# Ledger of designs, part 105: designed miniproteins, single chains, continued (3)

Each design is a single chain, and the fold is of that chain. pLDDT is the mean over its residues in the fold that is shown.

## One batch from the design tools (miniprotein)

Design m11647
Fold by ESMFold2-Fast:
Structure m11647 (fold): chain A 112 residues (1-112)
Amino acid sequence: SMEEAAYEIGYYVGLYVGDKSMTSEEFEKKLSEVAEKYNLPSYLPFAIARYVDFLLSQKLPLEEIKEKLTEFVTTELAEVYGLDVSDPSNPKLQAVKDAFEKGFLEGLEEAK
């Protein structure tokens, strides 16, 4: 499901953000495996990885990184699954955001 894809993306993003030993190549490989599992576009793993590295380069607080990545990944997945992002009160869109954030926090915790 879209929520399961969002959770797994979030998990590996959180793991990468928390684990200073994880390489960008290993991270992109994990995201590519998620994309294959959920039949997501091949550009998406690379787009997510580049955006994560960009945000990390800006030295932003973890909360701001999480918020920006949640918006980015939710928007990309909504386009892939054909959901309208114009209504932020849509429960389906909120479920995807919640799934990504849950994965992100669990990945950060696992990285320690």
Scores: mean pLDDT 85

Design m11648
Fold by ESMFold2-Fast:
Structure m11648 (fold): chain A 118 residues (1-118)
Amino acid sequence: KIEEIRELSKKEPTPEVIKKLKEALKDKDPEVRAEAVEALGEIAKKYNIPEAIGALVEALKDKSPEVRAEAAEKLGEIAKDIPEELLPVVIPALEEALKDKSEEVREAAKKALENIKK
């Protein structure tokens, strides 16, 4: 539920917290999945956890354009903090998102790539 996901985003990012947020990314409700992306993005921003960044990359392939756009926006926000080792995974995923059916997803991916390139 959205309230539970918001509570998880305030907790220390233990493996259990990351696991619960990854499970929320598989929820039937796109609003729940979008909130999980928001929480994972905040964790990635504060703690630079590779598993949280990987989950955001996976969310770029979500069924809902709203969830995909949120994932691209969060990757853009943390762009300068993404470990160099993860750029070979993140950059191609964002480049694929430039071809997305949703204009919102394409614009978010474009901005994220611009932020990675400075």
Scores: mean pLDDT 84

Design m11649
Fold by ESMFold2-Fast:
Structure m11649 (fold): chain A 103 residues (1-103)
Amino acid sequence: SEEVSREFMVRLIGKVYLEEAKKRSPEEYEAAKATIDLVEAYHFLGEEEAEKMKQKLLEVIKKYGDEALEVTRRILEDVALVTGDPRFLKLAEEIEKEYEKLK
């Protein structure tokens, strides 16, 4: 089904980003993992769980800074492209805005 295909593609993006992040740095890995957890919650679990995962992601970005934000943006852009859901682009903008407030 279309939902099963989208789930497969979202999980595949997650696997690719996690494996690449593991090779680069622990900071990129933590950012990728937190972003994927947010994407899964947003796409599959609902708004309450998504907000919880968004707060966890913001804590990771606050700890690791611009490198974590860049990993997050790339994952959300790829998910938006694959799912056709512009909410992930809006989510990337919201996360960047919240991070700027914490500086």
Scores: mean pLDDT 80

Design m11650
Fold by ESMFold2-Fast:
Structure m11650 (fold): chain A 57 residues (1-57)
Amino acid sequence: ASKAEHLALALQAEAAAATAPNPAEKAKVLEFAAKMYEQAGRPDLAAQARARAAALK
């Protein structure tokens, strides 16, 4: 997939994280968003998503 497609998937995952039923599921979705951000060439956003996931522990 293109970088634009990976960025779109990361943004969709961010939206899903906002509606996640509990912190554990939210952290999993944010980890997925981080992987998509890395594939999109946005390591800055990937690092932020991982930090947010870690803060939920």
Scores: mean pLDDT 82

Design m11651
Fold by ESMFold2-Fast:
Structure m11651 (fold): chain A 96 residues (1-96)
Amino acid sequence: MIKEITTKDGKKLKIYDFAVKVTLEDGSVKTFLARVIVEEDGTMKIIFEDGTVVETKIDPNLSDEEILEKAKEIITEHVRKKYPNAKSIEVEPVEL
């Protein structure tokens, strides 16, 4: 479920949580969460459990579906760079 919050300074933030599942070459599985925060100006921040933050600019008029697809793409790219020999990478929005 997409969460919309208003900060104390009146800014609207949209929050999207993603569950990431990585199956490594040896068959072991790693799972973690990635949090996506989108600001009204189109700033998208993706925060990984390891403390890595990826920041980009998106069109602020994108639909929630388009934002989810773009976030999934960026998360998948980041995970592939960390685990280049992974057998599979699954990135899905968390339904809350």
Scores: mean pLDDT 79

Design m11652
Fold by ESMFold2-Fast:
Structure m11652 (fold): chain A 78 residues (1-78)
Amino acid sequence: MEEALEGVKELTKSEDPETRVEAARKLLEAAKSLPKLPEEVQKRLIPLLREAAEVASKSEDPEARELAEEALKIIEET
């Protein structure tokens, strides 16, 4: 799980716009899944998701930024 999130974080820095947007979508899906996970798992994943989403929110792609900002909002509300 941690390795997968680190990989997604690197993909948000990709030179390929499609790859950056796809990475942001994966972050949003992970954030949406947080409420369905046990509290102990949420506590471990939230810091990693927040870090990756913060990187994606600084993307040049408007779509990637919007997806990352939505993910951050879900994380803060969880």
Scores: mean pLDDT 77

Design m11653
Fold by ESMFold2-Fast:
Structure m11653 (fold): chain A 64 residues (1-64)
Amino acid sequence: MSEETWEAIKRDLAEAARRQGRDDLAEKFENMSEEELSQYISDLLKKAVDAAIERNKKRVELEK
């Protein structure tokens, strides 16, 4: 991925964090390396997928 793409992602994440009043998190994102950011996104996606699977299992059991 290009340096410009990683800079854009970092900026967008930092801006989102600031809008939530999380200046500490915004500063963390601004100081992340490409490798750290890639790992963070990977972990976030895994958590989102795992949460979606768990919600779907619970919904299916309730709907039968």
Scores: mean pLDDT 73

Design m11654
Fold by ESMFold2-Fast:
Structure m11654 (fold): chain A 79 residues (1-79)
Amino acid sequence: AEGATLVLEAKNPSEEIFESAVYRLPDGNELFEAVMEKEKAREIAAEAEAAKDTAPIVDVELEDLPDGKAKLTITREPL
């Protein structure tokens, strides 16, 4: 089993998010994963990186997918 608990939280279908999931990691961090269009994912990733100084964001990862999509992963601290 993965060291995470899947939690279904609110998602915005208007963002053309094809897949999304939120996991609570064993260390208490929350991990958000979403698959969306590459340009949209890049914009959200850039905003998350800029927000690291004001929000408890640990990591932001962006993976390119072959269908013009990207997978965005954001890890946040619980505090």
Scores: mean pLDDT 67

Design m11655
Fold by ESMFold2-Fast:
Formats: sequence, structure tokens, C-alpha cells
Structure m11655 (fold): chain A 80 residues (1-80)
Amino acid sequence: MTRLTIEGPVSREEFERLGEGLEEEYGVKAEVIGDNTLVVTGPISHEQAVGIGESAAMNHGVTATVEGPKGTEVILPEPV
């Protein structure tokens, strides 16, 4: 299974909304851990998880880490 971890200066409400949207669209499980971390686990492909992480990094200024059978990839936020 692929695991996606999203961390950054995003409100808990924004992480909860992002997680709910991902659960609805991809059938994954999303959990907000603490105030700055969203963990997504489920039957998504490595490519889908990378795409989600890149979108989150670009739109929310967060770091995304994808862990799956093809290895680990870290996506950094775009410089502002």
C-alpha cells in the first residue's frame, strides 16, 4: 500500500477538508495527526500519491512524502 504524509503550516480545518476530499475521490483513509500533519493510506498508486503530494505542495506550501512499493519520494513546497 502507498502512504502519503503531508506536513506544513496549514490549519487543521484545511487538512481535514483535504483529507475528506481525498477519501471521497480515491477511497483512501486520511487522518490529521497533531496540528500540522495529514497521513493518507490506502490503495492508491505511487503515481497518484506523487500527483496528490505535488498538488498539495504547490497549492498549500506543504512538504509531501510518498512511501510505497516503488520507494520513497519527498516533494518540497515551491519557493514563494
Scores: mean pLDDT 78

Design m11656
Fold by ESMFold2-Fast:
Structure m11656 (fold): chain A 90 residues (1-90)
Amino acid sequence: MMLDMSADEFIEMLLKIAKELLKNGKHPKIEELIKKLNSKDPEIRLETIQEIMAKIVEVLYEKGFTAEDYEKFDKKDLEELLREVLESLK
């Protein structure tokens, strides 16, 4: 489900986008997400990543993308999608 990137790279991308969104307004759910991703508990971090991945799949489905389309996504496509997913948490 993740692209050819490590969990650490995925977390860094999420944190970057989340911080950019917080600069543009108050997003309590995004602030909570940042806290979970920075948790000392590896299980909480993993569960948070899995929750975001599930939301990505939901957003892709709503847009009419198939699993095959998702597998063709590059890093820029994923970053754009993550931004939309995080904005949907409002």
Scores: mean pLDDT 72

Design m11657
Fold by ESMFold2-Fast:
Structure m11657 (fold): chain A 109 residues (1-109)
Amino acid sequence: SLDDIVNDFLKKINELRSKMDPELQKIINKLIKNFKKTNKEIQKALQTLPPRDAAAKGIILYGSWTTMALMQLWNLKKEKPESKSLLDEIQNVIIETEKRIQEWLKQHS
């Protein structure tokens, strides 16, 4: 289910966040908060809009969140090269999660 994909993402990101210094944790917490807002909006769309319209909205909004998150991670890797390995793991989790969400939305549109 979409909830399983979202919960798996949050579990993985929370584990990686626990290995970070407080400054990075604050930034990643903000990314997670924005992801949760996006997810809440898409869950509402899935309940209120026709399936195809809800799926299209989900693809756009999750894609927009992913693009923003990846740009922020790219900047963080430049500012904190010592954390590059951990930030690369977060990037991989974000990319794989977007792929899984897009595939799920396309199958349920």
Scores: mean pLDDT 88

Design m11658
Fold by ESMFold2-Fast:
Structure m11658 (fold): chain A 63 residues (1-63)
Amino acid sequence: DYTKEMTIEEAKKYLKEKYGLSDEEVERVIARMKELNKNKDGKITFGELEEALVRLGVEEARR
């Protein structure tokens, strides 16, 4: 899964389903990812998404 790219919309859906984040919390995560990668092809890897969640203090992301 870490090697699979996903669109921003798919990442939003994943965050809601996997971590139960609110729509506003998802938007904050995605806004950060978009800021960092706005000049790329607009895709996010699962690994990048997990790192953002860990940095935001989503401890449940650690296993």
Scores: mean pLDDT 65

Design m11659
Fold by ESMFold2-Fast:
Structure m11659 (fold): chain A 64 residues (1-64)
Amino acid sequence: MKELQEEAYKLGYLIATETEDPEIKEALINMAKGVIRASGFSEEEQKAMIEALEKGVKEGEEER
């Protein structure tokens, strides 16, 4: 669980720092959230991964 949250954070951070086009960035974030929700993980695991992803995006945007 914790390792998956760390990977979700890294993915969000990478999307925010490496994607300059706002429409592509939004699409990638939405795709990542969609994949997590379709993953078959528990609802608590899905929520934790999405929260980690969103934290990564926020912190990545603050570093640009």
Scores: mean pLDDT 80

Design m11660
Fold by ESMFold2-Fast:
Structure m11660 (fold): chain A 80 residues (1-80)
Amino acid sequence: MTIKVEIVGDTLIIEITGLSEEQIEEIEKFVRSLQPKELFIFREGNTLYIRLTGLTPEQKEKLIEFLKSLKPDKFELKEY
């Protein structure tokens, strides 16, 4: 599993590859629970693409910690 996170101002762009069905459902549920202002989720096979806006700094930290808790083989975080 590979997780890439880009933070561009108030926008988070997340790309995850190599997910199980259970992991996809868990990630989608967690992201929706944060109640972002805008949320776009696209899935193709075992790849999940998420774009969201309107998270507080605390919610961003919780999301990053959650993603790291999935124990990805690769984790990339870029903040612009």
Scores: mean pLDDT 84

Design m11661
Fold by ESMFold2-Fast:
Structure m11661 (fold): chain A 99 residues (1-99)
Amino acid sequence: MASEEEVERLAERMRRAVESAIHAAELSLGLSEEQVEELRKRGEEAVERMREGAREDPVAAIRAGGEELAQALKDLGAEGAADLMLTNADRVAEEAAKL
C-alpha cells in the first residue's frame, strides 16, 4: 500500500511524463495553443485520477493514466509522443511496483 508521500512522488513523476509527451507532440505536429491547453487539461485530470486510484493499486492507476493520455496523443496523430508517454508511464509503474 502506497503512503501519501509515495503517491505525491508518483504524481510528480507522472506530471513530468505528461509534460514531456505533450512537448514532443507540440514539436512534431505543430499543435495550436488551444490543442496544447486541451492536452494539458486532460493530463492534469489523468494525474488526479491516478492519485485517487494509487492508494489501492498504484501500478494499475499509473498505467491507466498513461494509456488514457497516450490514446489522446494517438488521436491527434502524435504516435511518437504516445509511445514516449507509455514508456515514461511504465518507468513510473516500475517504481510503484517496488513500494
Scores: mean pLDDT 82

Design m11662
Fold by ESMFold2-Fast:
Structure m11662 (fold): chain A 85 residues (1-85)
Amino acid sequence: MTVQREEVSRERLIKLLEELKKKYPEFGKMIKGSSEETIESLITMQISQPVSLQQFADFYKLDPNDPLVQEFYQMIVLRAQEELE
């Protein structure tokens, strides 16, 4: 991945987060602060304490079989990996 992809993935992550908050109201209630702050926090946590898709989905009351949830998780993992470079 290149540095230029970081901005594109951040914008996509924010859009996915907003869609997940609409689709999963319980997840929406758990999110405090702005979408940008939430994305940064999730990336930082994935760097410090990596969790599986199943653990992530269970904690945030999301469906791990939902393609939107899978895409969101994968993008957070990829961003965390890029930060470690």
Scores: mean pLDDT 76

Design m11663
Fold by ESMFold2-Fast:
Parts: C-alpha cells; sequence; structure tokens
Structure m11663 (fold): chain A 73 residues (1-73)
C-alpha cells in the first residue's frame, strides 16, 4: 500500500542516517514492492521520496527506484 511504502521510506531514512546502509536498502526494496501495485500518481510520489534519499544512500535509492519501475511496468 502507499501508506506502508511511505512508512518504510521513513524507516529507511532513519537507518541511512545511522549509517546502516544494508537496512536502508532492505527497507527501500520493501517500499518499492508495496508501491508497485499503487496508481501511477502514487508510484511517482514514492519515486520522488526515494530520490530524496540519494544523498544519504545513493546505491540503495537507485536500486529501489529501478525495482519500483520494473514492477510497475
Amino acid sequence: SFAEAKRLIEEAREAAERGDDEEARRLLLQAAKHASQAPAADVLEVLQMIGELKPLAPEAAEEASRELLRLST
């Protein structure tokens, strides 16, 4: 769900701020999976939110963005 995706992204931000890159990656991939079945507008909003994490966790954010687009196509 969109609400679950947003919650997971916020948890990923907290993990990234702690330097826990593996946990941030895991949470962002889960967020992508939850967002993949949402309407296109919600998918775009989740992509923007994941993009905002690129300064903290660039590899995790890029991987999650690619996975979300793959699942949504």
Scores: mean pLDDT 83

Design m11664
Fold by ESMFold2-Fast:
Structure m11664 (fold): chain A 69 residues (1-69)
Amino acid sequence: SDEAIEAAFAALDTDGDGRIPSEQVPQFLLRLGLRPSDADLAAMATLDPDRSGWVDRETLRAFARALLA
């Protein structure tokens, strides 16, 4: 649910800036009870196309919703 996604994001967004490090995306998925496949891990590389090292809340929400559908 959106509430579970928000809770998992908030746990990793320690600065409260609305983004988390790209390296923390697997931990976010595990907090939702999802076990990322190799394909899911490959897809995570597309969440930070500019290689900024950060993924924002809305991008991560969309990704999690796609995995849960």
Scores: mean pLDDT 74

Design m11665
Fold by ESMFold2-Fast:
Structure m11665 (fold): chain A 85 residues (1-85)
Amino acid sequence: KEREERLKNTGVGDYEKSLRLQKLYEEALKNRDRPVTPEEAERLLAWAKEAGLTDEQIESIKALIDRGASVADLRLHLELLKELQ
């Protein structure tokens, strides 16, 4: 029973994913004024390197972190860098 319900919740479609994304979005908005932690900064930089961002783009992210940028500011900047590819 539980196994079948889990498969429905994880594999069955865009609707369940949309609900989860909406919750994550609301949590992100709640954290918009919060400065990034050192652990979050390290994960973000590691992800950016794996995603194929240029050294210049990675340096711009580091500059924002050094400035004490919020989680929201960093996410917006990262999204803009993805669009520039």
Scores: mean pLDDT 65

Design m11666
Fold by ESMFold2-Fast:
Structure m11666 (fold): chain A 96 residues (1-96)
Amino acid sequence: DVTLDPEAKANEESVKRALYFVRQLMVNGSITVSKEEQEQLKEDLEATLRLLEKYLETEPNADREVLEKQIEILRKTLAIIKEALKNNDPTIPAPP
């Protein structure tokens, strides 16, 4: 039996949603997203960032360059979503 941390399992779904959204955003240049979905994505991105930052801190053999670039893209995407929520904008542009 493989015992998985329940917190890690719950966070797996948030990571999948966040990374899928960022990928789609990069492919399409912008995505129209409901306010409810923007709030969900904000939570998913915040959870994903916490996990990646913790992994970078605790794992000395991690590919730091790749992880730092992913963290930067996720932070930029989170900032864009926060501005869209503040302005009630349904359109989320890809980070530059």
Scores: mean pLDDT 76

Design m11667
Fold by ESMFold2-Fast:
Structure m11667 (fold): chain A 85 residues (1-85)
Amino acid sequence: MRQKLEDVVKQLEEDIKELKEKYKKAKQEGDLESAYRYASQLAGTLSILSDFYRKLGDEEKAQKYEELSRQAQQEADDLSQQILK
């Protein structure tokens, strides 16, 4: 097992925190296009983090982040539908 997997996990967790803050701000400001972009990026980053936790043998965290990824993707899909109105 390479030490660098744990470093990548830490970086992804920081990226997720930043994206969550940007998403929350965009939603509060009514910027649906930016909220959609951040939700889509969150879904992708959460999916990658889930894969890395699975590689580290942490199935509980892997499943947690996979579920959060699905929720973020659903939010992106909902925002996309709202933008197209």
Scores: mean pLDDT 83

Design m11668
Fold by ESMFold2-Fast:
Structure m11668 (fold): chain A 76 residues (1-76)
Amino acid sequence: SAARQALLRALAAELRAAGVPERDIFTAELIVGQAPDPLALTPEQLRAALLPLVSEETAERAAKAYGRARARVLAA
């Protein structure tokens, strides 16, 4: 969907700006991309999904970056 593609582009930009490694950006994009409704996925849910796969610091940074990306897409 157009909304999913816009969210994934915004997410990638926010994660890079936050200094998240490319490998972990790819992991976050897979989780968001596979969500049935990506705009219904909360930052807290993304953080929880990332915790087994990446460091706690990276999961927290990614959740905050996702919150910013999601807010921009919802405002459009």
Scores: mean pLDDT 84

Design m11669
Fold by ESMFold2-Fast:
Parts: C-alpha cells; sequence; structure tokens
Structure m11669 (fold): chain A 90 residues (1-90)
C-alpha cells in the first residue's frame, strides 16, 4: 500500500484554495500561476497541473521569477509583483 503523505494532499488542496483567493485578491498572480497549469479554471486542474503550479510557486518564492503566463503580464504588473515577491498567503 503506497499511501501519499497526508501533507501532500493537504498541500494540493491548499494550493487550490490559495489560487481561488488570488483570483479575487490579486488576479495578476492568479493568471501567472494558473497559466502554468494549462487550464482556465482551478476546479478543472488535474494533480499534474497542481504540481506544475507548486513548482512555479517554489521558483517564485526562491528567485522571484514568475512562470510564463498564457496571457503576458504588462511591465507594470511584473514590477508591482517584484516589489511584493513574498506574502504569507503564498
Amino acid sequence: EAELPPNFRLNALDIYKKLAGLQSDNNTLYRAFAGAANTEHVRLMSLSDINKILDSMDTYVQTGELPSPKVPLTKEEQEALAKEPKKAAL
């Protein structure tokens, strides 16, 4: 019986909730991270899509580098995000 650690499933669900929150609170971050998953709706994301978002979030937290969004961010949006790279909500 190969059980995934409980923290893995909680982490995936937590990512879903954070993306849903970002969709209303910071649509620019939502577009950047959701774009990495190749889906337009958080609810339609597969486990593989969630893992791609997790990798993108880890890269952003460590380097401040955003994934390539499906809809490119404006220079102003990128500069605004760079000034607030780490938030407790991420």
Scores: mean pLDDT 57

Design m11670
Fold by ESMFold2-Fast:
Structure m11670 (fold): chain A 80 residues (1-80)
Amino acid sequence: MKKEEILERARELIREAAKAVAEGNLEKAQEIGRELGLLAGPEYTAAVSAALARAAEYTSKGEIEKGVEEAMKILEEAMA
């Protein structure tokens, strides 16, 4: 899979995880987090965890899309 395809799929997964957190569905959020980890690979485990944590932080403030963009910045920098 090309890097661009991985990043686009990661953006979708991060948004869905943020929505799940906003809905109080932590099991779904954890499942999506595992899928994102498998997509990115073990070298990026720390970046994936940081990205998901950043997205959750903004989601707790009602800023889901801002959280997605900040999370994607972390992944893009790690995968550069």
Scores: mean pLDDT 82

Design m11671
Fold by ESMFold2-Fast:
Structure m11671 (fold): chain A 62 residues (1-62)
Amino acid sequence: PTAEVTITEVGDRYLAEVVITDGDKVEVIRRSFASLEEALAWAREVVEAAGAELKSVTIHPA
């Protein structure tokens, strides 16, 4: 499986979205965090737990 991570700054928070693709299966997991560091750490844990290859990390500022 592969994973793509998008972190969007929304006001004073960071919305992390992890999209995991395994063939024709797609899972989307989202969480909101107070800091960019927490968002990145969580996304990394999700990707590792899924056994997925991280393909991209995109950060969108507010």
Scores: mean pLDDT 85

Design m11672
Fold by ESMFold2-Fast:
Structure m11672 (fold): chain A 68 residues (1-68)
Amino acid sequence: MESLVERAERHVELAEEYLASGPSKENALQAEIHAAMALMEANLVIKYEEDEELRRRAREIAERAAEL
């Protein structure tokens, strides 16, 4: 099923979507939760994945999540 890097990408996309949906406390909270999940998942890929391309994708996801 979904790989860890794909899950991290989905979570950062969802965080970005919540922020784009308009200014609300609920959207801000959900964005922060999903950004935190994406950062954790991306960091695990960077640390434990052997594929350099997947690690590079994870670093990009982590940077996107950290900017939110």
Scores: mean pLDDT 84

Design m11673
Fold by ESMFold2-Fast:
Structure m11673 (fold): chain A 110 residues (1-110)
Amino acid sequence: MLSDEEFEARLAEARAFAGSLPDPEAREALLRLVDEIAEIRENRWSEEAARERLERLAGELLELLRRTTDPAVRALLGGAALALLGILAGVKPELAPLTEAYRRELVALV
């Protein structure tokens, strides 16, 4: 996955892009996703806690993508979601089958 510097740079780019979005709901939702991604990277979760966090985030991301009508915003949110799932699989390899299932569902929506 990304180095610490690359990860922080991408989070900063995502925040800047979110600020430029015309849709206030999509802007706020993207900022929340960026914060969740940062939190997951910083924390050390048990497998159970990581699974619960992943299921909640994946559910929220899928609902958000279904609600998002702007193709550019949808693509960015989908990219952020895929990056999030990649980070979780790297932190908790035991969750890889679950993260892969959600990744496939996200790709189908973007």
Scores: mean pLDDT 67

Design m11674
Fold by ESMFold2-Fast:
Structure m11674 (fold): chain A 88 residues (1-88)
Amino acid sequence: GLVEEAIEKAKKAIEAAKKGDLEKALEYLREALKLLVEAGVISELEGEIMEGMALIVYGVGKVIGDEEFAAEQLIRIAEELIELAKKA
């Protein structure tokens, strides 16, 4: 279902971030957020806020150059999405 697919996307985001692929990590996080909103696990507003946070973190990694910090924060966001999905 949508929840299980969201968990798989969030896990892929963690793997991408661990490999330093911040672009793929962000892509998978966006996909996971969309699925969690569609499943009714989070509201549209909560999804927009979390996507905004992920974009800011990605920007810090790619523009400011703190890619290690960005990877760690994207992993944290992905882990939070997995926990939200499990509680659904």
Scores: mean pLDDT 88

Design m11675
Fold by ESMFold2-Fast:
Structure m11675 (fold): chain A 78 residues (1-78)
Amino acid sequence: SLEEAIQKLKELIEGKKYVTEDEFREILRGLDVNKDGGIDTESLKILQELLGLPTDGSFDEEFMKALEELRKKYVIKK
């Protein structure tokens, strides 16, 4: 779910654990980053705050870049 994905992302950012590529893909799926189900403005603002971005409610290229930077920092590569 979106709420579960936000919680997992928060735990990642707070440095509680590293994640696998599969776990990170599940987080992205829960966030609906492809806009297929639509992330609501309030949930997007929560994510922007967690990522250290302006809370403008826009799903833009900077938001996607922030997610990719999290992947680089916290996803375990074998």
Scores: mean pLDDT 71

Design m11676
Fold by ESMFold2-Fast:
Structure m11676 (fold): chain A 71 residues (1-71)
Amino acid sequence: SEKRRIGLELLIKEVLELGEVTVEEVERMIQSLRDAGYISEEEAQAMIEKARALGEVLTGEEVAAILREYL
């Protein structure tokens, strides 16, 4: 979906610019994409579970790698 690709690419850019994000912030950002209809509930849940597995604080590159799996 074009809408999904646009939403994920925008979030990837944002997390790379931030450089470091908490897992709570990552969860909120992914949930916002789901709520806006950019990604499915199943995709959002899978992304969040992968982020939680990495720890409390993630690099923008780690988050970007998770998101790129769904492009």
Scores: mean pLDDT 87

Design m11677
Fold by ESMFold2-Fast:
Structure m11677 (fold): chain A 68 residues (1-68)
Amino acid sequence: SMLIEEALEKARERVKEKGKELAEKVGADELKIEIIDGKTAVVTATKGDKVVEKEYNLLKLALEELEK
């Protein structure tokens, strides 16, 4: 059985991959990933004056990993 800590670690890796995909999609010059309160991941991709921000629920992503 997967431990919740392992599921959260996998959730963080999923956010990192989602961030890379977003950066490639927008042709970003900078990518920032911030984790707030251990529950929310904020991904910010910047290209010149254009900023794209997306939020991910780490607990929801961890639950999806536990259901695999």
Scores: mean pLDDT 81

Design m11678
Fold by ESMFold2-Fast:
Structure m11678 (fold): chain A 76 residues (1-76)
Amino acid sequence: EPKLSYEEALEIALESGLSEEQAKAVAELIVKKDGNASVEEIKEVLEKLGLSSEEATDKALLIQAAIERKKNELKK
């Protein structure tokens, strides 16, 4: 099964407008979940890093969409 690398996950998080600290934590979650991190899981990590529930939800949705797009590219 195609897996996202840490570097690919980090790039997705940074492009979604996260800080370096936030992006690293989200990238680690994505790799740990083999790219199957849910919106709720990403949101939880971002809220622990100081984002509001609204900001965390918006960022989690953007990141999940980017992950699914990247996973589809890797299957080709």
Scores: mean pLDDT 80

Design m11679
Fold by ESMFold2-Fast:
Structure m11679 (fold): chain A 87 residues (1-87)
Amino acid sequence: EAAALLEAMREWAKKNEEEAIKELEALHKAGVEWDREAALAALGLARVLGMDKFADLIREMLGFSDAEVEAAVARARARLAQQLAAA
């Protein structure tokens, strides 16, 4: 079932969130130029998968508004649901 796959993805994401945060912080310290739209898409997906700390870090780094975050989460949720239904 799609619900079981989504839960497995959330478990994996939670387990790897600390590593993702450290990598993101390292890239930020290195002065990497961010694609704002790609970063917002990553934030939305992270929120859907329960990586709230990782999502909050991206939000702080690039200064996304609450409206931008809500729209990104809605888009990520819709895309993920479509992909899971097709799998």
Scores: mean pLDDT 78

Design m11680
Fold by ESMFold2-Fast:
Structure m11680 (fold): chain A 83 residues (1-83)
Amino acid sequence: SMKEEKIKKFEEALKNKDYEELNKLIGEAIDNEDAELLLEFAKILQKMKEDKEKVERLVYYAAGIEGLSEKETEELIEKILKE
């Protein structure tokens, strides 16, 4: 699927430290209001031991798209950081 292809591109860009491609993929997901894709990107950042602040930022974008409360957003961040 297109989503699976974007996830693969994000993982490859992160391994290559291609921050231009990472920012492009994140920007496209935000513009498309694709909260699920942003959460998958956050999980990849966490799996690859990237800064927690970067993980939290993507979760905040996804939570905003889904209309989550601050408490629900904090619970979602904790869940992803445990993965």
Scores: mean pLDDT 85

